# Designs tried in a protein design run: designed miniproteins, single chains, continued (4). Part 67

Each design is a single chain, and the fold is of that chain. pLDDT is the mean over its residues in the fold that is shown.

## One batch from the design tools (miniprotein)

Design m14308
Fold by ESMFold2-Fast:
Structure m14308 (fold): chain A 100 residues (1-100)
Amino acid sequence: MEEEREEIFKLLDEAKKLIPTDPQKALSLVQEAVRRADELVDKLEKEGKTDEAIELYREVNGRISELVDLAEKLGQWDLAMELAALEVHVATRIAALESK
């Protein structure tokens, strides 16, 4: 599980570096990070670790928010909108977990 968390945040770190030069690849890396986060959250829920699942999503959402801000600062508006949609996805999943 720690190694799965490390891979998620590694993808987000790589995406941040690529935003100025390759926004399409940056988006693909963030989408993969969210997919892996969803899979890890599903595992944590099945193990009754709902608080850990919420914490993971909050950390991921915070990192995506930083990437939205960076994309906006660089004038990458299409990327910023796509990343904001991923933030909404993660926030919705957090709300669902908190309702249990």
Scores: mean pLDDT 87

Design m14309
Fold by ESMFold2-Fast:
Structure m14309 (fold): chain A 86 residues (1-86)
Amino acid sequence: PGLRLSPEQLALIEAFLQELQEELRRVIAEGQAAGLSREEIEQRLRATVEEKIAEFLKAHPEFSEEQVEYLRARAERLAAELLAAA
């Protein structure tokens, strides 16, 4: 069975990812300013992603497990791409 996201759900995910991107950039900048290693920054990014996903799911309990997995995959990919560019 394929992933089925409504246009409204896609808009919610894109808004979430936009806010997450700004937060992750902040975490990277703060970690670099504090002299943290890439590994330590990566651990902080993973923690931030999980915290923000938990908050999103609390606000949007209508998301299915498959839709949540899609959101998590998109968020984890975003974090990895931002860290790779840093």
Scores: mean pLDDT 85

Design m14310
Fold by ESMFold2-Fast:
Structure m14310 (fold): chain A 77 residues (1-77)
Amino acid sequence: MPPPTDVEIQTTLLRMYLAIEKRSGTLSAEAVRDFLRDKLGLSEEAAERIAAAVAAAPTDDEKIDVAVRLAEAELRA
């Protein structure tokens, strides 16, 4: 199998973090923003934009899906 890309590694770390936050009941748009900025190295603007989309999502599963999808797109840009 081909080795994982940097984007795949970063996306996997984000999924793991958000799964832990969901299990702990601490999943929030602020936690997503801080992780994207501080751990994945996204710009403040990108992290805030993604966090706003997460805040608008009605369920934890939708919050995770939106966060991962938008973060992957930003990391590929």
Scores: mean pLDDT 83

Design m14311
Fold by ESMFold2-Fast:
Order: C-alpha cells, then sequence, then structure tokens
Structure m14311 (fold): chain A 100 residues (1-100)
C-alpha cells in the first residue's frame, strides 16, 4: 500500500542517516560517504526506486569500497532494528520483492 511504502521509505531514510553518521565516525572512504549522502538526499516514490538508485551507485564502487558500504549498512540496519524492528522488517520485505 502507499502507506506501507511511505513507512518503508521513512525507515530506509533513517538507515541512510545512520550509515552517514557511522561512515563519518569510522573515517570511511569519501566515495562511500558520498553515496550514502546522495541516497539520503534523493526523493523516491517507492522502495524499488530507492533500491535501484542505491544499487546503481554501489556498482560504481571498487570491491573494497563495496565491502565497506555493506559493513556500514549492516551496522546501521542492526541499530535501526533495535529501535523499530517492525519498520525495518517492512522495509526489508519491500526491498527484496521480485522485479517484474
Amino acid sequence: SAEDEAKALATFKKIMKLTLKLGEEKNASKEVIELFRKVYEAEFASVREARQYFMSLALTLSPEQRKELKKLFDEAVKKAYEEDPEGVDLMYEMWHEPVP
């Protein structure tokens, strides 16, 4: 639903904000920090659109930068889950829905 989509996108944006904070605190590569900033500042109509944009930017990174990205993202998701498990579960369900 549009309401579930909006909630999932809000959770995704919260995760992006957390990844930015963690990336800056851990002195992550500028390319990884810039990716999270671009995704955080972008506006999306759906979780699928957000995923497509995020993945397209991730593909421009080196293998080492992608490992750093994944580590920061996973840590941010874990922190978000501790605060709002239902919101994170909804976001992840929509994130992993099959592409038509």
Scores: mean pLDDT 84

Design m14312
Fold by ESMFold2-Fast:
Structure m14312 (fold): chain A 74 residues (1-74)
Amino acid sequence: SMDEKKLKAIGDLIDEAIRAGKLSGETAAALLQVASDSIAAGKSPAEIVEELMALLREKHPELAAEAERRLAEI
């Protein structure tokens, strides 16, 4: 689905940012925790995307802007 493609795009961006040293360990852990908790709660890919985007906007606005650009291309 389109929401699964969007979730993959955000996951790939987060992975790239971690590998590039652009995310603190605290922010990376928080993103992984939100994803894990949302999956455990049975949330849809669309809901997981929105929760990850909300956390990115709070903790790393520049990375959130890049995520929004990538999502617009899907």
Scores: mean pLDDT 85

Design m14313
Fold by ESMFold2-Fast:
Structure m14313 (fold): chain A 85 residues (1-85)
Amino acid sequence: MSREELERAAARARAAAAELEARREEAVEELTALGVPREEAEEFLDRVIALARELADALAAGDEAAALALLEEIRRLLAEVEALA
């Protein structure tokens, strides 16, 4: 990955984390509508937001190995939610 690609990816990850945080309550309600208990939905979203922020930091630092590991963890969590739909 080039430095420019890493900087753009970091900006996108940071924006995604901010959007998720701003819409946290809406996302909790959507997960609850899919049958996820509210407490689990809140914990899930807080974890995804934290991982997205860590991903942005890793990308900004040029730590491609850490960024790939964080992306894999985020994808794994999202796949668990997809299985509920």
Scores: mean pLDDT 81

Design m14314
Fold by ESMFold2-Fast:
Structure m14314 (fold): chain A 72 residues (1-72)
Amino acid sequence: TEEALRAAVREAAAGLDERARRLAELALEGEPSAEEAMARLGLSEAELRELMGRIQAALLARREELEAIAAA
C-alpha cells in the first residue's frame, strides 16, 4: 500500500537521524526543489547532498523490502 511504502521510507531515513527523517517527510509531501529543502530544513547545499546520499544508500539497502511492500 502507499501508506506502507511511505512508512518504509520514513523508517529508513529515521534510522539515520532526525534531519534525514525531516527531509524524507518533506519529499513525501511533494517534490521540493533543493533550494526549498535547504530553506525549510536550515541546511547548506553540502549538507543536503550528504543527507540525500545517506538516505539513498539506506533505501538501496532496503530495496528488496520496499519491492515486497509495493507488491503487497
Scores: mean pLDDT 74

Design m14315
Fold by ESMFold2-Fast:
Structure m14315 (fold): chain A 79 residues (1-79)
Amino acid sequence: YEEVVEETAKAMKEAGASDEKAREIARKLVDDAVDEAMAANPPPPGSSPEEWRRAIDRAAEENREKIIQEGKEKAKKLK
């Protein structure tokens, strides 16, 4: 999860966004992508908090490329 947020924020800063805005938007993009993925494929009933955390990390990782691309596009619009 945090690794994808960091990579997205870095890509957004390289595209011209400020550090603070890049981190704020990157976290929101990762959260939105994770929420969407979890809604489509939720963990099984009875999953532990640790299994939920692993599912969140996996959802973020599986959507890494899409999130980074969306972040770059949003950064360009912030100019």
Scores: mean pLDDT 76

Design m14316
Fold by ESMFold2-Fast:
Structure m14316 (fold): chain A 68 residues (1-68)
Amino acid sequence: SGVEIYANYALEQLKEAVEQGLLSPEQAREAAEKVVEIMEDLGKQEKVPKEELEKIIREFREEVEKII
C-alpha cells in the first residue's frame, strides 16, 4: 500500500539522519510523530482497513525506537 511504501521511505530517511548525527533521539521521535500523522491521513484517503493501518503504524514506531 502507499502507506507502507511511505512508512518504509520515512524510516530509511530517519535512520540515515540519526546515523549521520543530524537528528537527536528527541528530534527523531518528533519527526516520527509527523510521519505517523501523514500515514493516518494517507490510510484514510486510501481506505486502508483500520487493523492494517494500526499494524503499519505500530511496526513503524517500533522500528523508530530501534534506531534511537
Scores: mean pLDDT 87

Design m14317
Fold by ESMFold2-Fast:
Structure m14317 (fold): chain A 74 residues (1-74)
Amino acid sequence: SLSKSTQEKIEKRIREAIEKNPESKFSVHVIPAGDYYIVQILDDQDRTVFSLLTKTLDDAQQAADFARSTIEKL
């Protein structure tokens, strides 16, 4: 399950990126990494806004879905 601390970190990074560039567009990716999964938020120039390593696809998907929802609301 996605921790409150992880949710707050995702929201903070997205908010900071928007504050620096209000026209920013974001993409959210889930990347298999051996026995792990990387959740990555990129800006429109493919620069990493946030990255998270998870042990399960379920945790990765929850983080990605939260990030997408947060981007849509901001």
Scores: mean pLDDT 86

Design m14318
Fold by ESMFold2-Fast:
Structure m14318 (fold): chain A 66 residues (1-66)
Amino acid sequence: SMEEAEARLGRIVDRARAELDAATTPEQIQKVLEEARKELSTLPPEFQDLADQALRGLELMAEQKL
């Protein structure tokens, strides 16, 4: 359902943020972003624009740690 996809988007982002916060190396940061990209890409097409926006937010968070 659309509500399930939205909830899944939230869970992916929350997990990625927590993992980015815990990451201490560039390799760990890159792995978190790659896994987030994979998981977000499995969301329905209707959510891809929102997923892209969420991923950009994660990338900005990662950039601040580098």
Scores: mean pLDDT 85

Design m14319
Fold by ESMFold2-Fast:
Structure m14319 (fold): chain A 109 residues (1-109)
Amino acid sequence: MKKEEEERQKKIEEAFKDARTKVANYIASNPNISIEEYNKILDEFLEEEAKKYGVPVEEIRQLLVDMARRELDAFPRLSRRSVEYIRKTVPDPDLVAEAERRLAEALAR
């Protein structure tokens, strides 16, 4: 019984890793993607990998939700990469200056 559960869990984790790799590569090629397009592409890759590994897509989605929750709790502050993204995509110089100020204060500690 436990060996079948461990095998299933490994397949879910591998499917999730492969889906995340595909999403990351897509975003790297399409940095101006909308939230709606991101969610659509994420769902498509999750379903493809779920079928490939023979696991329920809902179990992969639950793992994604749990990881996202942990990442939000672990990284509550702006990163240098987040500030660079804001600089490239936001035309408002005051918002860019505020983001850079917050990053500088965080790095000075």
Scores: mean pLDDT 65

Design m14320
Fold by ESMFold2-Fast:
Structure m14320 (fold): chain A 94 residues (1-94)
Amino acid sequence: MKGDAARGEQLYKSRCAACHGAAVITHPDGTSGVQGLVGKVADLTQVKQRFKNDEAIFETITKGRGKMPAFPDSQLTEQERWDIVAYLRTLSPQ
């Protein structure tokens, strides 16, 4: 399934950014992420997230992980989850 990075950006901002922050947020003091959650959630630019494959990202969104809530079909469609994966790929390695 092919994702749409532009739609994924909108979905990320509405559903993910409250915990993960905008992935490109780097504060002048060198910290990243939202205040109070720095170092507690993945920063996709700061910690050099290596996405080993798109399926692993998709599964993490679908099932959740630790404090991260699951986003099943009732909250995000499969296509919307792939759109988020496509957006995240634009923020990590080429």
Scores: mean pLDDT 60

Design m14321
Fold by ESMFold2-Fast:
Structure m14321 (fold): chain A 79 residues (1-79)
Amino acid sequence: MTTVLEFEYPTLDPEEALAAALERAKEAAGLESLTLTGQWVSPDGRYVFASFESERHHVGVRLERTETGWRVTVTVTEK
């Protein structure tokens, strides 16, 4: 089963937006821990992609810079 979460987070710091995305993913999937498996940041810092895994889930995070913060997309997929 795949769950997609979308929200906006009003911060300039992509690390804060990524932390918010990770907490939402943990809440949605009932997960205690996720391991970072990949991360990419665009040269201008406007896009951040991160991938995480647990034993039973894959989690993808996409951050897109807006005028006021970040548009966050979190995809949680069962293995």
Scores: mean pLDDT 79

Design m14322
Fold by ESMFold2-Fast:
Structure m14322 (fold): chain A 91 residues (1-91)
Amino acid sequence: NSERIVKEMQSGEEVDPEEAAKRLEELGFPSTAELVRRRGVPLTENTLRLVEKYREKNPSLAHAIALLEIGRRLGYVTDAEAIASLDLLLG
């Protein structure tokens, strides 16, 4: 359920941009980590947990979750756009 994922992404404790970037690098998303670091974007603990949860079963979904939350925090992506993108990836 894309709405549930988007809601979960937005909740939980905020994680510093540098710590969020380091965790994304450890999860295998170094380009996304560099984007977080360069833009100074904090993420939520739940976004990082969702990326970890999906990275082995659906790495495209895991990557999209990270990019959509970054885009939302930078003002480039609305909640409706995030839901639509996740619906496409979930089938």
Scores: mean pLDDT 86

Design m14323
Fold by ESMFold2-Fast:
Structure m14323 (fold): chain A 76 residues (1-76)
Amino acid sequence: LSEEEKEAARKIAEIKKANNLVLTEEATEQIARILGEVLGKEEETVKKWLLGEARPSTEDGLRLYRIGEEVTRLLK
């Protein structure tokens, strides 16, 4: 993971902890914004990916997966 991806994972882990691991609409919007900044994508585009309404490219999907793995590790 890049330093930016690690920082994004840390912020996402804090959001999830603050919401007792419940993915609320507000938490989803915050996560989409953070991921959008890291991936160079609009928040709305990333939000659609998180909700399963659209598919990322293979490269962006792999980056999302690796960030998600780091978030999961930080939540342990």
Scores: mean pLDDT 81

Design m14324
Fold by ESMFold2-Fast:
Structure m14324 (fold): chain A 114 residues (1-114)
Amino acid sequence: AEEARERILRLCDELRELVKSKDPSLKPEIEKLCKELLEIARETDDWEALLLGAERLLELAREALKDPSLREIAKILAEAALELARLALKKAPKKDIPKAIALVLRAIGLLLEL
């Protein structure tokens, strides 16, 4: 249960430091993202919440990739999405394993663009 929370806290610290040095104007978006991810971390045993969190991170990583200056932010978001997707896969019922695998593959695909 604590693994997802600790990873999200590390992600938030990484994003805050990166934004401070690269683009301080993104601070409100990063703080909103951190709040949303910490709310998901409260449901660390809910594989669907972890899966939705991973999808949210992948969506934001794709948006960040539209700006070359945000490549490092996109990479951190995509790596976090992969970690949450793997946690979702570990907790998913047998019938939903293919759905979780599909998200893991989508995260890997995005990381290959970085």
Scores: mean pLDDT 74

Design m14325
Fold by ESMFold2-Fast:
Structure m14325 (fold): chain A 67 residues (1-67)
Amino acid sequence: SALSLAEIFELLAGLSHLSDEVFRRAVNTLLGQSRAAAEALVARLRGKSDAEAEAILDEERRRQAEA
């Protein structure tokens, strides 16, 4: 099922601390994900620095490429 507007805003709010580049990479990584996978990824990114977020996103992309 599609994410509600409130769910989308909540996910994006969890990423608002990131720089524009890292934010765009995070959003792109969320595309095509299930709701549960998107929520889990955003939870991992909340409160992280750009460098920490980039490392998490690189690991997630590597994991997806291996599947």
Scores: mean pLDDT 75

Design m14326
Fold by ESMFold2-Fast:
Structure m14326 (fold): chain A 116 residues (1-116)
Amino acid sequence: SKKKIVIVTPGSERMFEAGLEDRERVEEAVEAVRRLAERRGWEVILDTESTDPVARAAELRKKLNADLGISIRTSRDDLSRFDLHIFTDDSVRVYSNVTLEELLEAVERELERIEA
């Protein structure tokens, strides 16, 4: 069967307007992960309207029987960087203040592990 990834991002207009999240950077990261997963034959499910992306990624992964759930948001330390949570059946991995390249490398490693 086709492997499934859930990607969850913040959707609060207040957070974007207050400069606590960068919409363009979040959208860039989502598109990059979506393309990476789709090239590998994964089904991608997006939730871009969450007030708690971390909790929602864990919840949706279980509810939809997804192989991988991830939450992506811009970092509080540097809006050009990201905070990433990765949920699998066996693990929770947390990456703070990472570049887009580091985020993509982390996600790709999990995709490869699940495909093995």
Scores: mean pLDDT 87

Design m14327
Fold by ESMFold2-Fast:
Structure m14327 (fold): chain A 60 residues (1-60)
Amino acid sequence: SLDEQVEQLREETLKRLRAAKTVGELLKVFREYIEELRSLGLSDEQIAAEIQRIMDELRA
């Protein structure tokens, strides 16, 4: 399902963000995440919510 694809993408993106060693790598991961979410058909508002969710998870 779409929800399962979004959840899997979020988990993989979190792993990539935690493994990133430079600002350039972090920006690349976020850019690719946004592009992948758009490919799944998410709106800009839904993408913003998913970015906020990942940011909250990284701060925890």
Scores: mean pLDDT 87

Design m14328
Fold by ESMFold2-Fast:
Structure m14328 (fold): chain A 113 residues (1-113)
Amino acid sequence: SLEEFKKAALEFIKKVTDIIREAYEKVKPYLTEEQQKKFDELAKKIYDILVETENKILQAKSREEIVKAVEEAYKKIFEILDEMKSIATPEAQKVIDEARKKIEELVEEFKKL
């Protein structure tokens, strides 16, 4: 049903949010003050995308609308993670890479729905 698919999509967004939150806390010790400010701005963009996507899923009237919202969201999130990685130390890059891999695995699980 559409309602069951919405629940699955919202669970996907929740899991992505948890991965991003955990990665953000883990990366903090490896950042300079200047890098921390930039990471805060980029993390805020990711959280804003996640909130907007959750609202789109809740308001969606079809499976196609949900799939489109989720696809647009994770593509934008990957772009922001790549930007974060480009300005990070090697230690911070490892944390970002681990977060990205976890999200990629969740995306593949979502695509099988």
Scores: mean pLDDT 89

Design m14329
Fold by ESMFold2-Fast:
Structure m14329 (fold): chain A 83 residues (1-83)
Amino acid sequence: AREIIERELPEALKKAGVTLSEEEREELIEKLLEVAERIGYRPGYEEIAAKLVAQGKDSLEDLLRAFLEAQIDEGLELIKQGL
């Protein structure tokens, strides 16, 4: 999980137009690892996190909520598609 997050997060932040210090980026990685431990890691979490940070929402609670909502939305979309 950490290796993937460390690789993907810088590109996601760049795409979202977010510039973080090395210390701020490491803190965000630790929050993402905590989320992954609690609800599991999924590809694309880095892009969701980068968009939230761009909106000034970088708390653990904001990340957990957004990732749970993304998982629910994905599940509902699969149900609507008959899967």
Scores: mean pLDDT 75

Design m14330
Fold by ESMFold2-Fast:
Structure m14330 (fold): chain A 66 residues (1-66)
Amino acid sequence: VPLPKSPLPEPSEEEKKKIKEEAEKLAKKLTKQGMNPKTAEAVAYTAAKLRWIGDQIDAELAAAKA
């Protein structure tokens, strides 16, 4: 199967599981704030993935400066 090269880092299977767990925690918090559970899950997943991407970019920037 093709694994296309991406300019953004792609999470591993283990990292995807961590993103999912983080998304679940965030979705519960958003639901408590009155957000629709389905919308909260979608928003939480996107936010968790963006956080992970940010961490990867920070690591790349640190490596580039070294």
Scores: mean pLDDT 74

Design m14331
Fold by ESMFold2-Fast:
Structure m14331 (fold): chain A 70 residues (1-70)
Amino acid sequence: STVTLEVTVEPEGREALERTLVDLITRGLILSAERVDETTYRIVVPEERLDEVIERLRAVPGVRSIRVHR
Protein backbone atom coordinates (compact mmCIF):
# COMPACT_ATOMS: atom_id res chain seq x y z
CA SER A 1 0.00 0.00 0.00
CA THR A 2 1.07 3.59 -0.63
CA VAL A 3 0.30 6.96 0.96
CA THR A 4 0.54 10.37 -0.73
CA LEU A 5 2.08 13.28 1.18
CA GLU A 6 1.53 16.92 0.26
CA VAL A 7 4.48 19.01 1.52
CA THR A 8 4.65 22.81 1.53
CA VAL A 9 8.00 24.58 1.86
CA GLU A 10 9.28 28.16 2.15
CA PRO A 11 11.01 29.28 -1.12
CA GLU A 12 14.46 29.42 0.56
CA GLY A 13 14.00 25.83 1.82
CA ARG A 14 13.25 24.38 -1.63
CA GLU A 15 16.86 23.41 -2.45
CA ALA A 16 17.29 21.58 0.87
CA LEU A 17 13.92 19.80 0.39
CA GLU A 18 14.86 18.73 -3.15
CA ARG A 19 18.23 17.35 -1.91
CA THR A 20 16.34 15.41 0.79
CA LEU A 21 13.86 14.04 -1.80
CA VAL A 22 16.71 12.82 -4.04
CA ASP A 23 18.27 11.06 -1.01
CA LEU A 24 14.92 9.46 -0.06
CA ILE A 25 14.39 8.18 -3.64
CA THR A 26 17.97 6.83 -3.81
CA ARG A 27 17.47 4.95 -0.52
CA GLY A 28 14.12 3.53 -1.72
CA LEU A 29 12.20 5.24 1.10
CA ILE A 30 9.84 7.02 -1.34
CA LEU A 31 8.54 5.91 -4.74
CA SER A 32 8.15 9.34 -6.39
CA ALA A 33 8.23 13.08 -5.77
CA GLU A 34 6.62 15.76 -7.95
CA ARG A 35 6.65 19.54 -7.65
CA VAL A 36 3.05 20.69 -8.20
CA ASP A 37 3.53 24.45 -7.72
CA GLU A 38 6.09 27.00 -6.44
CA THR A 39 5.96 25.72 -2.83
CA THR A 40 4.10 22.37 -2.96
CA TYR A 41 5.38 18.82 -3.57
CA ARG A 42 3.50 15.51 -3.81
CA ILE A 43 5.37 12.47 -2.55
CA VAL A 44 4.31 8.82 -2.85
CA VAL A 45 5.52 6.77 0.14
CA PRO A 46 5.23 3.03 0.96
CA GLU A 47 2.88 2.88 3.98
CA GLU A 48 5.51 0.98 6.04
CA ARG A 49 7.98 3.91 5.55
CA LEU A 50 5.51 6.70 6.36
CA ASP A 51 6.72 7.66 9.87
CA GLU A 52 10.43 7.65 8.87
CA VAL A 53 9.76 9.80 5.77
CA ILE A 54 7.63 12.34 7.70
CA GLU A 55 10.39 12.65 10.35
CA ARG A 56 13.04 13.32 7.68
CA LEU A 57 10.85 15.87 5.87
CA ARG A 58 10.07 17.74 9.12
CA ALA A 59 13.83 18.05 9.73
CA VAL A 60 14.23 20.11 6.51
CA PRO A 61 14.50 23.86 7.27
CA GLY A 62 11.56 25.75 5.78
CA VAL A 63 9.07 22.86 5.57
CA ARG A 64 5.77 24.42 6.68
CA SER A 65 3.25 21.57 6.53
CA ILE A 66 2.87 17.91 5.65
CA ARG A 67 -0.60 16.60 4.77
CA VAL A 68 -1.33 12.86 4.59
CA HIS A 69 -3.74 11.68 1.86
CA ARG A 70 -5.11 8.10 1.98
Scores: mean pLDDT 87

Design m14332
Fold by ESMFold2-Fast:
Structure m14332 (fold): chain A 82 residues (1-82)
Amino acid sequence: MTELDAEAKELQAKAPALLARAEALYNQLDEKDKEELEKWAEEKQKELLKKQEENPLDVNELAKLLYDTLLELIKKVEELLA
C-alpha cells in the first residue's frame, strides 16, 4: 500500500478545518449562488476525472490535488459571497 509522504500527511491534517470553513461559507450562499457553485463543481469534477484518466495519480498526488480543489472551492464560495 502506498504510504502518504510528509507533505500529503500535513495536507490531510489541515483538510478537516478547511472543509468546515467551506461548509460554513456554503451555508451563507443564496439559492442562485448555490446553483452557480453546483455548475462549477460539475465542471471541476469533469476536469479531475480527465486528469485521473490521462495520468493515474498515486495516493500522494491525489491528496495534494484534493487539497488544491478544496482551496479552489473556498475561493469560489468567497467570490460568490463578495
Scores: mean pLDDT 75

Design m14333
Fold by ESMFold2-Fast:
Structure m14333 (fold): chain A 91 residues (1-91)
Amino acid sequence: MKEKIKKILEEMKELLESMEKFRAEHPEGVEETIKSLEELIKNIDKLDKEETIRSLARAARHLAEIARAEGDEELAKKAEEIAKELEELLE
């Protein structure tokens, strides 16, 4: 489980780094989010609660909506896949 969560968190970080327009519009917020993801990756062995996974899944869904609004369907699809992977960990 933790290995899969780590991979998904790395995918989410890469997605945020790829969202150039969103980063330009919200530079401080995106930097804070990337830092938070890096801290979660470093502390992956301490991620024991379903609530963390649920929060990340919601965040990924929101990133998909942002990417789609920006016209980037490929990034939106990647964000949706990340959300689905996180949701499957809760099943």
Scores: mean pLDDT 75

Design m14334
Fold by ESMFold2-Fast:
Structure m14334 (fold): chain A 53 residues (1-53)
Amino acid sequence: VDWDAIIDRVPFIYRGVAQKVKSLLDQGETDRQTIISKSTKGLERVAEEILKE
């Protein structure tokens, strides 16, 4: 999975959420809800959509 390409496709205002999701996955976090809750507050749907990649 090319996370840099995914981040580049995400609108600029959501890029931070995408980067945080990637960081949590790189750290070995596997629980979807934990990743969403740690990556964002208020943009949980964006984090959920990114995790489907």
Scores: mean pLDDT 72

Design m14335
Fold by ESMFold2-Fast:
Structure m14335 (fold): chain A 87 residues (1-87)
Amino acid sequence: MVYGVGIGGLSYEEAMELAKKYQLKGYSTTIVIGKGYAVGIGGLSREEAEALAERYRKLGLPAAIAEGETKGRSASEAALAALKEAE
């Protein structure tokens, strides 16, 4: 199984920095605009997804985890959908 994490409540600069950091590691990332900016990151293991979500939740930001069937964008899109539903 592959996991994705959606992180919301970001500024434009924070979203761009987060997306760039994970793109450099070979992960698929997507930025969306809503109540601020959100970043979806896909292709993570369960442990990586839980660690990333916990890190940002401790900073007071909303984060959601979703399961995907493949490594890449489908997991990031599922995570962004879960984050939007939690709004």
Scores: mean pLDDT 74

Design m14336
Fold by ESMFold2-Fast:
Formats: sequence, C-alpha cells, structure tokens
Structure m14336 (fold): chain A 83 residues (1-83)
Amino acid sequence: EEVEREARRLRGEAGRYGAIAFTAQSLNLAGVDALRLAGYPEEEVEREREQAIRDSQGTIDEVNKRIAELLAEAERRLAEARA
C-alpha cells in the first residue's frame, strides 16, 4: 500500500544520494591527479590529496548520515503501519 510505496521511494532516494556523493568524490580526486600531471611539487600534490580525502570523507559522512535518516524514516513508517 501507500506506506510501503513511500518506504521504497525513500530507499531509492538514499541510493541516488550515494551516487551523487561518489561522483563528487571522483571529481575532487581527479583535480589532485591533474596537479600531478601538471608537474606540481610532490609535497604540494600530497597536501592537496590529503585535503581532498578529508573533504571527501566529510561529504561521505554527511551523505551516510542522510541515507541513514531516510532509511530509518522508511522503517519507522513501515513499523507504524504494522502496529
């Protein structure tokens, strides 16, 4: 019924958020690789890589929290319908 359909939609939304976060991370790391190809000093490239990893981890953590919230809401709605 409607509640189960809404739960499925929320799970789909969570999946889409994951895909978007992965794309952003890939672009962030590609920027670091571009610096290496352009001949920047290794220490500068390493610093940028560390920053990109930290930024990516922050984004992943935020997205994972959002995904967990969406999934928890879907499960709560299903549990409420069963009660």
Scores: mean pLDDT 71

Design m14337
Fold by ESMFold2-Fast:
Structure m14337 (fold): chain A 120 residues (1-120)
Amino acid sequence: SPLEEIEKILEEAEKSKDPREALRLALEAIKKVLEYVKSHPNLSREELIELARLVRKAAELAIEVLEEVDPELAKEVRERVEKLFDEFSDKFYSLSNEEAREALIELAERVIKLVEEALE
């Protein structure tokens, strides 16, 4: 299952002793969520919620890794990620499934950008 593959990548990220490898794996997990959402136009509300949960879990892992290496950058990334998830959550319940899917794509793309910038 694509969701099982994503969860395995997140488990590997949690077990990684290399901060850069952990960040790379967290990024890979979010990219796989993005690809899955883009390739499945008829996702249910329950599936969209689970996919958003996986993006949040990957983002939190990336932030935890950054806190050990660069706490100032981690604080900035955390504030930006929390704002993105708050904006997503606030509108999610008023959106159609199609609109919620588009919102999740935008959320995942923005989180990917933040994590990629942190890898520099």
Scores: mean pLDDT 87

Design m14338
Fold by ESMFold2-Fast:
Structure m14338 (fold): chain A 85 residues (1-85)
Amino acid sequence: MKITPETREKFAEAVKKADEYFEKNKDELIKRTESILRQLAPDLPEDRIKELAETIAYIATRLRFIGDLVDEEIKKQKEEEEKKK
């Protein structure tokens, strides 16, 4: 897949939506991630858990929206190939 202007626009839109979702749900996403990190790494200092939780929650949110975009583009390409047969 070559990055076309349309694909770039969709990628930018997905990133924007991910950032808007993260800002809207920031406190919940961070608290959820902190709880998971405390279970997986109980020996980690609280300050480190908070720092990692914010970073992980942000990255995970972006990956979710980008992953959804990639899945949608794969589905669209398969549907377009079937229509050409």
Scores: mean pLDDT 76

Design m14339
Fold by ESMFold2-Fast:
Structure m14339 (fold): chain A 97 residues (1-97)
Amino acid sequence: SRLEEYKEKFEKAVEAVVKGIENPTGAEKVAEELKKEAEENKNKKVPSKEEVAEKMLEIEEGKLSKEEEEKVEKEIVKAILKEAAEKLEEKKEEEKK
């Protein structure tokens, strides 16, 4: 389904952020800023993967106003950053146990 395609896009975006933080090639400052933003968002309530996929579909369908699209895009970014922060914490826990 199209919803599953957007879920995969969300997961790939999360993986890209995690990889950028772990392996910054000439972009150390950008990686540090991404890490800080991810940590700041880890305790915030953000939409689930399914809700993010639905929001991406609404943007593609062109049913949202410009202001609504900007709000939805910010929520998607926050969700990606939170998931990236959670994955980074999971990796650190595996290394300790």
Scores: mean pLDDT 72

Design m14340
Fold by ESMFold2-Fast:
Structure m14340 (fold): chain A 91 residues (1-91)
Amino acid sequence: KELAEETIKLIRRAADILAEHPDDEIAQGVAWVTLAVAITTARNQGHLEIAEVVRETGDRLLAAARAGASPEELQKIADEGIKRVKEVADK
């Protein structure tokens, strides 16, 4: 599943950006654009459930990053989102 694989990569990339650059507003913007690409691609291909999982994961990642979450907390949020994408994609 190319969409699920790409989506997982984009979630990981967003979390990595936020983890490498704590409290950096520019990094937060780059992470959001990364997630917005994943959401838009999933929606345009009719995978609304995957799009919603990415949106929820992105909201949690950005809220946590703005609150000063540790890299470990950000990666945990990403891992939970990736798990949900895999569960939806396996159907």
Scores: mean pLDDT 83

Design m14341
Fold by ESMFold2-Fast:
Structure m14341 (fold): chain A 65 residues (1-65)
Amino acid sequence: APSMAELAARAEKALDQSVAYTKQLLDAIKNKAPQEEIDALRDKQFSYNKQAVETFREMRAQQAA
């Protein structure tokens, strides 16, 4: 099983990616980018946010074991 340090690093990386894609999404909306581009950026943002949440869930489960 991954260590708590490995899980923490994974969560941090996922949050960093989610924040980066959120900034790109907001910029695309402000610049009236094509809807396809906005949808793709939103999907990336959501995917990384979900990865972070699932990693925190795994950390909590490991602490409970």
Scores: mean pLDDT 86

